# Designed miniproteins, single chains, continued (5), part 10

Each design is a single chain, and the fold is of that chain. pLDDT is the mean over its residues in the fold that is shown.

## One batch from the design tools (miniprotein)

Design m16336
Fold by ESMFold2-Fast:
Structure m16336 (fold): chain A 65 residues (1-65)
Amino acid sequence: DLERKVELLSLRSAVYTGDPEVIIEELERVYERFGDDPEVQALIKEIAENHLFPEVREKAKELLK
């Protein structure tokens, strides 16, 4: 639980860095570990639909398949 919350906070922080490579890496890491968590899935779905960078949206969509 605590580790999951730390990873979610890290991902939320990374979304604001402006570096798509870092965001993609964080998305993959969080999904691999906590991809079955509904809060994680909701966040990734939001990123897939609305994120500024198309490469980040594409990776998020790929993870949800």
Scores: mean pLDDT 75

Design m16337
Fold by ESMFold2-Fast:
Structure m16337 (fold): chain A 68 residues (1-68)
Amino acid sequence: SVEEVFRAHHAVVKETDNEKAILALNEFARLLGDGKSVEEVLQTLEEKYKDDPEAIEAVRKAAELLRS
């Protein structure tokens, strides 16, 4: 649900001060809210933020929380 997505987003966003990671997490929540699959969102954001390892790690952590 959208609520579960925002809970995962909050759990990860509070652990980072990296602006790119925060933007990536916001985009992660938005894309999932739009009905994209977790796999599609991860592929999209890993390509977009390929030069920012902290952003990729943050999005991956949020995805793990959604799958648990």
Scores: mean pLDDT 83

Design m16338
Fold by ESMFold2-Fast:
Structure m16338 (fold): chain A 64 residues (1-64)
Amino acid sequence: SEELKELAKKLAEELFKKYGLEVTDKDIEEAVKEVVDKNPDVNFEELFKLVKEYIEELKEKEKK
């Protein structure tokens, strides 16, 4: 899954650049994997949106 790791890195960089969201390699890789598993035909823009939502939900859960 080297392609998934590269995709996860790009998404993490874009999330930080556009929204200031800091994510661990583990969290971003899990988010990408789960989003792709649910939406195998998703394009990059949709993937980015869904991954952002997943990460924001994780942060909300952590905030309590």
Scores: mean pLDDT 77

Design m16339
Fold by ESMFold2-Fast:
Structure m16339 (fold): chain A 101 residues (1-101)
Amino acid sequence: NVSEILEAFLAGDESLIELLIKEGFSEELARKIVYNSHPELRLALLVSAIGKARNEATSVSEIRELVMAGNYDEALRLLEEKGLVTPEEAELLRQVAEKYK
């Protein structure tokens, strides 16, 4: 569930690791999303997790590249436009992006 992943990411809760594993990520990738020191890489991996949860992993590749380039506003707009997040989830993602700028 994308909303649960985003809320856990904002809270910094270790339950995020379990949620990512349930979405089909390996424990190694889940730990890298939670504990990586590079905020752009953490956000890019989170975008990849959202794509996988929506069965749209290939559709998020361009959005992931925007996150890695620091173009968060455009990345968030494309996620919403492509229906990969709801408006409520997009607001949570905006909070995540602000926290990790």
Scores: mean pLDDT 69

Design m16341
Fold by ESMFold2-Fast:
Structure m16341 (fold): chain A 63 residues (1-63)
Amino acid sequence: SEEVAKLEAAAKLAEQLLQDTRRAAEEMIAKSPEMRSNADKAVQIAEDKVAALREEAERARAA
């Protein structure tokens, strides 16, 4: 279905953004250790986004 394809494409884009976010987080912590909490939160938000999109794609496939 078109909806499933859109959600799968969004999940792949979110996975790429997660990889970029992890790299940026590592660089941020290396330069500013005090930013560790903010960096960890950004990575967690990106991980949650990937999980949510994958779950939505599974639900759309079942509907």
Scores: mean pLDDT 85

Design m16342
Fold by ESMFold2-Fast:
Structure m16342 (fold): chain A 102 residues (1-102)
Amino acid sequence: EAAREAEEAARRAEEAARSGGDAEGALAAAEAARRAAEAAARAAASGDKEEAEEAAEAAARAAEAAGEAAVAAGDATEAGLEAGIAGGLAGAAAGAARVAAR
């Protein structure tokens, strides 16, 4: 369940990152990355190692996409900063989920 939410969020983040570097794309990637982080945190708490592993991979992809969107929008812009912060949160959640999958 949580792994599926993380995967959906990762796909949304990747789509937003492909939008070409406008503020709307960066904010959409930030929202998607935050959703992936929340889903990965729930998967880590579930005790299901397979779900935690799948959610970790999805959250890591969302983090990468949000980072790309942040660079494209300009790291000094509000939208770019939000995407960068959200990517960091998704990356941290991916790490936690990966640990839980062990």
Scores: mean pLDDT 80

Design m16343
Fold by ESMFold2-Fast:
Structure m16343 (fold): chain A 61 residues (1-61)
Amino acid sequence: MMEEIQRLREEATRLALELENGDRAAAQAKIAELLGEYRAQGLDTLEALRRTVEELRRELE
């Protein structure tokens, strides 16, 4: 469980940094915004992270 959460956090950080051209502050803000939105929809931490990674991948495509 914790290993999967850590892996998803690392993947989200990598994708967000790629989208924001290496701007760490912008990348962190984007991740926080997406996580907050999915959490507001009733998703738990693992599912919110999975949806965040999926959305970031979609934006890169």
Scores: mean pLDDT 82

Design m16344
Fold by ESMFold2-Fast:
Structure m16344 (fold): chain A 66 residues (1-66)
Amino acid sequence: MLTDEEVAEGMVAIMVGLGDLLASKGKYEEAVEMYEKALEYAKKNNLPQEVIEEVEEKLKEAKEKL
């Protein structure tokens, strides 16, 4: 059975994966939106700081491409 934390980590991983796909297509505005949603979800579910920092770095990189 998946824990709430495992479900939350899985959801963040999916959102980050979609953001990465959008960024690879040059859709940086959409990628930023997806990473922001992933970051909000990670913080709401008190995920490990390492996960939060990874999402924050991807969000920063995507914003720098705008």
Scores: mean pLDDT 82

Design m16345
Fold by ESMFold2-Fast:
Parts: C-alpha cells; structure tokens; sequence
Structure m16345 (fold): chain A 96 residues (1-96)
C-alpha cells in the first residue's frame, strides 16, 4: 500500500471538514452555533496553513483537523462519524 504524505492527509482532512461544514450549514440543529463557528474557523485556518505549504504549516493543519474532530465527537458523535466516512472516501481517491 502506497503511504500517503502528511500534505495529502492534511488536504483530505480539509476537504472532509469543508463537506461537514456545508452539511452543518444545511442542518444547524445538529451542533451549537459556537461549534459551527469553530468548525468554520478550523476550515479557514487549515486553508491558510496548506496555502503556506511549509512542514510546520502542514503539522498545524493536521492538529487543527484533530481538534475539530474532537469537538464534533464531543457534541455530536453522528456528525463525527460523517466526518470519518467522508475522510475515508477522500483517502481512497488518493490511493492507487
């Protein structure tokens, strides 16, 4: 199995989190407004980190994604499960 780079993993996490954010904006009852805003900020911060492209920025993006997952899991495990499913689909696209 070809190992994924940290940048590829970070980009898959960003895409999954963007799709979760879009879903939550359509279903605002699933999480608190504070959690929705924190997920929105996480997407923005990950986009900036990946645009920077340094190893430090990639590590920061991975941490942001992990923190966002922990937040979603704590508030709504079903939404965290959706994030994992979307992430798996994005990762499968990267494996050849």
Amino acid sequence: MKPLTPEEIARALLEALRKVLEYLEQHPDLVSPETLERVRKAVEEMEKALADGTPEAIRRALKIAGDAFDLLYKENPEVAGLFVRILNEEIEKLRK
Scores: mean pLDDT 85

Design m16346
Fold by ESMFold2-Fast:
Structure m16346 (fold): chain A 55 residues (1-55)
Amino acid sequence: SAEKTLETLKLLNEARENPSDETIENVAKRLRELGYSEKQVEAAVKSLKFHWERM
């Protein structure tokens, strides 16, 4: 749904600005709550780590 997509984008944008293990844990938890698969959660976490490596 559009609402799920918007919540996901907001979550990931906030996470990109806050590198930490706690941020990874919160993102994984929230994405699972939103109904994403474990593979999708893992991909999102990897994307965040790649973003932080470029900072």
Scores: mean pLDDT 83

Design m16347
Fold by ESMFold2-Fast:
Structure m16347 (fold): chain A 77 residues (1-77)
Amino acid sequence: MAFTRLTPEQVEALLRKMEEAGLPEEEKELLRRLLELALAGDSRGAQLLLIERALELARENGDAEAIEEVERAREEL
């Protein structure tokens, strides 16, 4: 679905939404990196970075359902 084959336009829209949410600097840096990869034509690489960050956060929070969902999204890539 949404994470498997995002276009550069969809990535930019997502980045704008997350930036509006007042994310911390580490997240802004990750989003900047995702935009660079998407614009370079490596949208799958950008999605992998997003998935790996989401997985890390889910593991830190001990959210088993989120871990399962993020791992499923990773398998679809």
Scores: mean pLDDT 63

Design m16348
Fold by ESMFold2-Fast:
Structure m16348 (fold): chain A 57 residues (1-57)
Amino acid sequence: SAMEEKKKELERMIEELRKAKDYQTVKMVELMLKNGMSLDNIITALRLVLARRERAG
């Protein structure tokens, strides 16, 4: 389902953050999920974070 695909993408992004040792962003994502933020909004925010990293490396 579309929801399961989005959840899988979020899990992939979190794993990438963990490999980069960006535990502060991982903690922020966990708080966003606990506060009921939509998967789409969280994924959009993470895409911006990861794109910024690609420009720096």
Scores: mean pLDDT 80

Design m16349
Fold by ESMFold2-Fast:
Structure m16349 (fold): chain A 56 residues (1-56)
Amino acid sequence: MSEEEKEKLYEEGYKLGKEVAHDPEKARQVVEEINKLPKEKAEYLLKGFEEGYLEA
């Protein structure tokens, strides 16, 4: 996976985390959907998601 692809996945995760920060049920559903992806993609999406969720 390219460095650019990793960065884009992180940014997408960050945006998702911010959008669901005040809805724990929706946040759980998003994490479950991310975990259905290949491990490599899920890792970078989850890193972004956690950061976005925390910063919201």
Scores: mean pLDDT 81

Design m16351
Fold by ESMFold2-Fast:
Structure m16351 (fold): chain A 68 residues (1-68)
Amino acid sequence: MVAAEVAKSFAEQMLAYMLKEKESLENIEKAVETFREYVRENMSEEDAEEVFEFLDELLKKAKEELEK
Protein backbone atom coordinates (compact mmCIF):
# COMPACT_ATOMS: atom_id res chain seq x y z
CA MET A 1 0.00 0.00 0.00
CA VAL A 2 0.94 3.66 -0.67
CA ALA A 3 1.90 4.72 2.90
CA ALA A 4 5.67 4.92 2.27
CA GLU A 5 5.15 6.74 -1.07
CA VAL A 6 2.78 9.27 0.56
CA ALA A 7 5.29 9.89 3.38
CA LYS A 8 8.15 10.35 0.87
CA SER A 9 6.03 12.76 -1.23
CA PHE A 10 5.14 14.81 1.86
CA ALA A 11 8.79 14.96 3.02
CA GLU A 12 9.99 16.00 -0.47
CA GLN A 13 7.37 18.78 -0.69
CA MET A 14 8.16 19.96 2.87
CA LEU A 15 11.92 20.17 2.18
CA ALA A 16 11.39 21.84 -1.22
CA TYR A 17 9.19 24.48 0.45
CA MET A 18 11.68 25.06 3.28
CA LEU A 19 14.56 25.46 0.80
CA LYS A 20 12.49 27.88 -1.34
CA GLU A 21 11.72 29.97 1.78
CA LYS A 22 15.47 30.01 2.65
CA GLU A 23 14.98 28.17 5.92
CA SER A 24 18.17 27.48 7.93
CA LEU A 25 19.84 24.05 7.77
CA GLU A 26 19.26 23.71 11.56
CA ASN A 27 15.48 24.17 11.10
CA ILE A 28 15.45 21.75 8.13
CA GLU A 29 17.32 19.12 10.21
CA LYS A 30 14.80 19.60 13.07
CA ALA A 31 11.85 19.20 10.66
CA VAL A 32 13.38 15.99 9.24
CA GLU A 33 13.97 14.58 12.77
CA THR A 34 10.37 15.41 13.79
CA PHE A 35 9.05 13.66 10.67
CA ARG A 36 11.36 10.67 11.35
CA GLU A 37 9.82 10.32 14.84
CA TYR A 38 6.30 10.46 13.34
CA VAL A 39 7.24 7.70 10.87
CA ARG A 40 8.72 5.52 13.67
CA GLU A 41 5.46 5.78 15.66
CA ASN A 42 2.92 5.45 12.82
CA MET A 43 4.37 3.17 10.12
CA SER A 44 5.44 -0.47 9.77
CA GLU A 45 9.15 -1.28 10.20
CA GLU A 46 9.57 -1.93 6.44
CA ASP A 47 7.84 1.32 5.41
CA ALA A 48 9.70 3.30 8.10
CA GLU A 49 13.08 1.94 6.89
CA GLU A 50 12.26 2.94 3.28
CA VAL A 51 11.19 6.45 4.38
CA PHE A 52 14.30 6.86 6.61
CA GLU A 53 16.62 6.07 3.66
CA PHE A 54 14.70 8.61 1.55
CA LEU A 55 14.93 11.25 4.32
CA ASP A 56 18.71 10.70 4.61
CA GLU A 57 19.10 11.31 0.85
CA LEU A 58 16.83 14.40 0.97
CA LEU A 59 18.83 15.90 3.87
CA LYS A 60 22.10 15.20 2.01
CA LYS A 61 20.75 17.05 -1.06
CA ALA A 62 19.48 19.94 1.11
CA LYS A 63 22.96 20.31 2.65
CA GLU A 64 24.50 20.43 -0.85
CA GLU A 65 22.03 23.15 -1.95
CA LEU A 66 22.69 25.26 1.17
CA GLU A 67 26.51 24.94 0.85
CA LYS A 68 26.33 26.70 -2.51
Scores: mean pLDDT 79

Design m16352
Fold by ESMFold2-Fast:
Structure m16352 (fold): chain A 106 residues (1-106)
Amino acid sequence: DPAAIAEELVAMARAGASPEELRAFARRHGYGFYVFRPGAPIDPADAADAAEALKAGRALIGLAEEGGDWNVGIIGPDGRTVAVAGPSREVGISAAAATVVAGVLA
């Protein structure tokens, strides 16, 4: 359940989990992983990994970092946002992440 995974990641972060621990959790559940920052491009290596994960039919977990806080977005294999969790639940962040992923796949 993508929503349950997103909520678990938020709970882990609020408990003080590191980005490395969050990445390990995402990978353990079969998700590709990338860091998303509004107004900045996705790292090319993360974008390449994201494209390959989507081609393989796997979903992606994006972490959005802002001002020392973060949100989680899950992008389905079709490139659409399927779950968002975190303090702001910012739809613009999720939409931007989905657009970047779709652009990499094109």
Scores: mean pLDDT 64

Design m16353
Fold by ESMFold2-Fast:
Structure m16353 (fold): chain A 60 residues (1-60)
Amino acid sequence: SMAARQALIAKVEAALRKIGALQVERGEITEEEAEAYVKEKAESLAQAALIGRETARAIG
């Protein structure tokens, strides 16, 4: 459903922000770089995760 897809995108975005925050804390990237990456990649990564989940369900 659309709601499930949106929820997954939000969860992926939150996870990327947490990882980005750790990288910013470690001085590896800036907060602006982390936010730009999240916005650009969250939907693509969520789509890949959905495909991966479907594949795992079919195999396992």
Scores: mean pLDDT 73

Design m16355
Fold by ESMFold2-Fast:
Order: structure tokens, then sequence, then C-alpha cells
Structure m16355 (fold): chain A 74 residues (1-74)
């Protein structure tokens, strides 16, 4: 199904991003927040909750900006 394909792509993105964060020694607190947001996003996709999906995508975008800012401050 389209949803199953999307979930698989999101799970792969989560795994790759978490590995990247650990490789760059990004704080564990930020890694935990990324994992939590991806899990919430996957749940929203499973439930066809478009509003929560958009919310978690926005929160993830914000967290990725924060991670970039953290890296640039080092």
Amino acid sequence: SPAAKEIAEVEEAKAKLVELFKRYNIPQEMVDRVEELFDKLIEAIKNNDFEKKKQYEKELEKLLREAREWLLAR
C-alpha cells in the first residue's frame, strides 16, 4: 500500500539520521527527540492523521535546524 511504502521510507530516514547524529556527536537529548518525533510521525501515518503528520513534520524540521545550529556553534 502507499502508506506501507511511506512508513518504510520514514523508518529508513529515521535510522540514517540517527546514525548521522551519532557520527557527528550530536547530544543524546537531540537524538532522543529525533527518534520520538519519527515514531510519532510513523504513528500519524498509520492512523491517517494528516494534521498530526503535518505537525510532527514541522517539529522535525525545527529540530533539524537546531541540530545544524548546534554543529555550526562547535
Scores: mean pLDDT 87

Design m16356
Fold by ESMFold2-Fast:
Structure m16356 (fold): chain A 88 residues (1-88)
Amino acid sequence: MIELDEAGELALEAGRRTAKAYFEKGDYTRGTAAALMGSGAAFSSHHGLYEDAARDAETVAELAEEAGDEEGARLGREAARLAREKAE
């Protein structure tokens, strides 16, 4: 099994949660974007591309905030913070 780091796990959860919120509203375009950005952040973090992981996680946080999901936004921002700490 591929083991995700904490930043990757949080980004994937934020993306999954945000995608669900948009799909439940019938917004398949933003839901798909959230799922892809969360997965992209997890993939980038796993491969040491921490700056890319942070950007994707921040995009998920913005999508979560627009959906009214404060917890999804929190998870995405925490994922971005952890990824940026590794990029330094």
Scores: mean pLDDT 82

Design m16357
Fold by ESMFold2-Fast:
Structure m16357 (fold): chain A 57 residues (1-57)
Amino acid sequence: TRDRIIATALELIAETGKLPSMREIAEAAGVSLGTLYRHFPSTEALEDAILRALLAA
C-alpha cells in the first residue's frame, strides 16, 4: 500500500506538474484518506517520501 501511494503521487506529479493534495492521492491510489494518513501522518512525511523516490530515480 505505501509503495502504491508513492507511485500514484509520482504519476500525478508527472501528469500535472504539481504536488497533488492528500485527498487526490488517496482517491487515485484507491485507498481511504485514513489509510493514507496511517502511512503518511503529514503532508511533509509524504513530500519526504516522494523526494527520496525522485532522488533514487
Scores: mean pLDDT 79

Design m16358
Fold by ESMFold2-Fast:
Structure m16358 (fold): chain A 92 residues (1-92)
Amino acid sequence: MEKNKELLKKAAEYFRKAAEATRQGNVDEAQQYFLKAMKYLDEAKDAVSREVMIAAIAAGIALTGYKAGFISPEEAARVLEETARLLEKEAE
């Protein structure tokens, strides 16, 4: 695997971990996993499609909305998982 594809796979892994933590109501853990995912995504930014970047931004907004009580944990988790799915497809 190319270096960038490995970074995208790591980003996807952390978005999935953030989704699971969100479903469990573990907001602090979800935020930490999200930040790790974004770090790997930034390192691979030249290999990331606009579609994936928009999804990652939407995931951040959804997680913030969940923390603020405006979005359900299930809805926020689904946005995080969709971002992971797109990253996994991009890494293939």
Scores: mean pLDDT 85

Design m16359
Fold by ESMFold2-Fast:
Structure m16359 (fold): chain A 71 residues (1-71)
Amino acid sequence: MQDEIDGAIALITVATYLAAARSQGNEEAVKLAEDGIEKVFKYVQEGKPEEARKLADETIKKVDELMEKEK
């Protein structure tokens, strides 16, 4: 159950940031979030929820930094 919860949280969180980046029209942030969600999904599929969550957190941080840079 924990693995499923961690994977779901990772995917939902990155998807939320992707939606935010798209709303801002920040092409670089959108690209980073899209790459991130694909990799997070791959880790979940491979049964690596810890890696998925870690990558999701890192992706979120970078997307947030890009969106903040655009002010």
Scores: mean pLDDT 78

Design m16360
Fold by ESMFold2-Fast:
Structure m16360 (fold): chain A 90 residues (1-90)
Amino acid sequence: MKEIVFDPRPLSEYTPEEAIELARKYLEQAKADPEKRVEYLTKALFYLSIANVDAEKLTEAARYIHEAFVNGDKEAADKALKILEELLEA
């Protein structure tokens, strides 16, 4: 995918399948754009929270995104990315 289009609908209007597809698009953008990685990981996390995925893994990913945002920790961003990718495969 060459472009990410932000869907302006309220979160409650997304199907789990639509949320997973949007999360996948944001994860690909997080891989491609290191400067905006935390922003794209945060958006992917948000859409996955609608998709009824593993809440414990989602919470763990959120902690790593927070560490990446607050501390600039690239390793934390990479760990969050991996967890979110694993949630997409489940």
Scores: mean pLDDT 75

Design m16361
Fold by ESMFold2-Fast:
Structure m16361 (fold): chain A 61 residues (1-61)
Amino acid sequence: SEAEKLLEKAEEMIDNGAPPDEIGAVLQEAIDAIQTEPPDEAKRMTERLIELARRMAERVG
């Protein structure tokens, strides 16, 4: 799915030390894409999104 692809991209960007602004933009696209997924998939993808956002926040502190 598009949402899963965007989440993979965000994870790759975090691992490669991309700027927080660029990671944030991809995460925003992922939020929009998740809203079009079936409920069960949306829940799993949202949990992954929260984990990725947490990892990004830890690198900015």
Scores: mean pLDDT 82

Design m16362
Fold by ESMFold2-Fast:
Structure m16362 (fold): chain A 65 residues (1-65)
Amino acid sequence: SKEKEEKAIEKFQKLAVENPKVFEEILKLVEEGKFEEAKELLKKYAGMSDEEAEIVVEKLKKLLE
């Protein structure tokens, strides 16, 4: 849903401010095609569900294509 997408984006933006090192690691993992590792970091450090982490990874994949 759009609401879940917006919540996922908000959590990701918070992570970028509160933990920039992990944010940069997630971007690098997505660029390298290591999507499962990126999801694990999103779940651990941004408190995301599996669905929210999937949404963020899919959006980053589209932006980095």
Scores: mean pLDDT 85

Design m16363
Fold by ESMFold2-Fast:
Structure m16363 (fold): chain A 95 residues (1-95)
Amino acid sequence: SLLDQFQQYVDQLLEIAKKTLSDEDVSLLQYYLDQGLSLLQDPSRSPEEVISELLMKSIQLYQEGKGKIGGYLNIVATAIQNLVDTGVVPPIPPI
């Protein structure tokens, strides 16, 4: 399913993140990604609301000196937008 493909995308992105982030920052990224995926599965939420929340969190993390985590959240928000616009999970961008 598209949801399974998107979950695989998130899992692959987390493996890439482990190369650049501390274990604590990977755990924090995982927490925000799990929240975003949960919101995508909530029938009361639009995908645009989820994208907006992830982008807002990305900006907050940049301001807090956690720009690497923010960058990964921005990649996921962009992937959700692409899925909404095209019905296809995009490839993971070069990081």
Scores: mean pLDDT 81

Design m16364
Fold by ESMFold2-Fast:
Structure m16364 (fold): chain A 55 residues (1-55)
Amino acid sequence: SPADAARAAVEARYLAEARRLFEQIDKSTDPQEVAELNQRRAELDARARAELAAI
């Protein structure tokens, strides 16, 4: 269904961006940068949940 395709697309985008942020966190040695990246992860998670809820 179009809704199932839309959910799959959101999940795929979420996983790709979450992986990218996780790799940046893993490579970072700056506590402030790590805090900012963790904040971005929280914002990404909230956005993904909102997009999925709208489908």
Scores: mean pLDDT 85

Design m16366
Fold by ESMFold2-Fast:
Structure m16366 (fold): chain A 62 residues (1-62)
Amino acid sequence: SLAAELRAATERLLARLGAMLRAAGVPEDEIERILAELRAGVEAAAAEDPERALAEVRALLA
């Protein structure tokens, strides 16, 4: 389903970004804040247009 694909892509994006930020020495509290902001942004975009939100998340994973 589109919702399942969006969730999977979002979790992959958050995991990859979190790992990159941790490797770069960003503090855990800052990583948590950044990932929460990104998740909120994806949820807002998905509420308007889930297909566009999925395309945008996939573009960030490219």
Scores: mean pLDDT 87

Design m16367
Fold by ESMFold2-Fast:
Structure m16367 (fold): chain A 70 residues (1-70)
Amino acid sequence: SDAAVELLAERLGREPLFAALSDAERRAIAAHLLALAEAGVSPEELAAFLDLPLPTASRLLRLAREALAA
């Protein structure tokens, strides 16, 4: 939903990795993270796909699942 995308995009703006991105870029990333979370992608798969540390990937998926639940 658009509400979940906006909520996650706002939360991503507080992450150092995404803070320098535009609002449109953060919304696009949020939409992709929400789709991956709904598809059941693991933290290990996300970490490999985005070349991120496992704790960071795990945190991003948790934020996406929280946004979907809100």
Scores: mean pLDDT 84

Design m16368
Fold by ESMFold2-Fast:
Structure m16368 (fold): chain A 61 residues (1-61)
Amino acid sequence: MTLEEAKEKALEKYPGYRVVAAIEFPDGVLLLLEKQVGDRTELRAFIYKEGDEEIKDLGLV
């Protein structure tokens, strides 16, 4: 999966988030996304690894 494909999948699955960091590896992509939730900003990490069917949510950072 390319970095752009990973961004598209993440934003499609998690609308309202914004990509603030992205790291591309030969076998995957790591994304950091942010979303305004009430009075605070929520940061979440997402990873895609080659062979996965979809992006995985690693939770809050």
Scores: mean pLDDT 76

Design m16369
Fold by ESMFold2-Fast:
Structure m16369 (fold): chain A 60 residues (1-60)
Amino acid sequence: GPKVAIVKENYVASKDDELTVIKGTKLTVLEEVNPNFVKAKVVGSSISGLIPVSFLEFLS
């Protein structure tokens, strides 16, 4: 199935292409952009953006 992650701590976007999410938000990982950032989508929504890997716990 798709790679899934949970947000470990609130993250506020610092750039227009980044995702603003609260702790506990479940994300589908769409793309590993580089070792520090993934492009992810909020489960159950159309909202997507970049988020630091350090803010994520990978479940699958």
Scores: mean pLDDT 84

Design m16370
Fold by ESMFold2-Fast:
Structure m16370 (fold): chain A 80 residues (1-80)
Amino acid sequence: SDEKIKELLLKAAEEREKLIEEAEELRRAGEATEAEAEAAKLVAEALPEIAKLAEAGKIEEAKALWEEALAKAKAIVEEG
């Protein structure tokens, strides 16, 4: 079960990175704010380390890093 969860997390990280690229495109098109794009970039910056921790079986550390990134991203969007 843990192996399937690991695979799902890695796939989700890959898909989220793709969505973050789309957010930057929307910003360039004037359809997203600079704060939203910065929040997306912050999450993208955390994704490689989250995936690396998940690959190493450090699922709890990966979750903690993900929650930290989301909290920081939320703060940026709320201030923007």
Scores: mean pLDDT 72

Design m16371
Fold by ESMFold2-Fast:
Structure m16371 (fold): chain A 62 residues (1-62)
Amino acid sequence: DKLIEEVAKKLSKYADITVEDIKEQVKKAKEKGVSDEQIKEMLETLKEGIEEAVKEEEERKK
C-alpha cells in the first residue's frame, strides 16, 4: 500500500523504522478490531502529522 510506504519513508528520517514495522502496526490494529477504514484514516493522519513535524523542525533549525 502506497500510504504505508510513504509513512515509513517519512518516519525513517527520524528513527530506523521500516515499511515492515509500519505493516506490523497495521496488522496489530486489525487484530484489535480496528476497521480498514479507520486504519487508513490513522495512517493518513500519521502522515500529515509527520509532514507537519518535519516542517516545524526545519523552521526551528532555519
Scores: mean pLDDT 71

Design m16372
Fold by ESMFold2-Fast:
Structure m16372 (fold): chain A 58 residues (1-58)
Amino acid sequence: DEYLERVEEILLRALAEGVSPEEVQRIADEALEMLKAGASLEEVLERTEERAREAIRR
């Protein structure tokens, strides 16, 4: 699943940039929650990128 692969890449990049595992887990949990709530894969990717960017550039 190409979209899930992209989510994984975003999370791994955040870890590599020094975001804590705890923060990465929260971002991943939020993405899963959005999927369960019926959000589109595009919305999940956009939100995951936003959260990762905030955590990296905090």
Scores: mean pLDDT 80

Design m16373
Fold by ESMFold2-Fast:
Structure m16373 (fold): chain A 80 residues (1-80)
Amino acid sequence: LSEEEKEQIEERLKNIEEFLKKVQEEVEKLKDDPEKAIELLEEAIEVLRHALSLETNEEVKKKLEEAIKELEEKIKELKA
């Protein structure tokens, strides 16, 4: 990979991390409403799945898959 391609990959990875942080902050605001928190997490998972379907880079795909798994685990915690 060229340096430019590496920078583009790093930017996409950073965007995924920022998206996850944003989702986690919104979920924290919904502490007293687990149903809305679950709905927000399900919507976030759909956004990540859509991004995964369009992604061609293996490192970014792995990061998206990890992000989806993290949000799915959070839904399980809220349902427990």
Scores: mean pLDDT 84

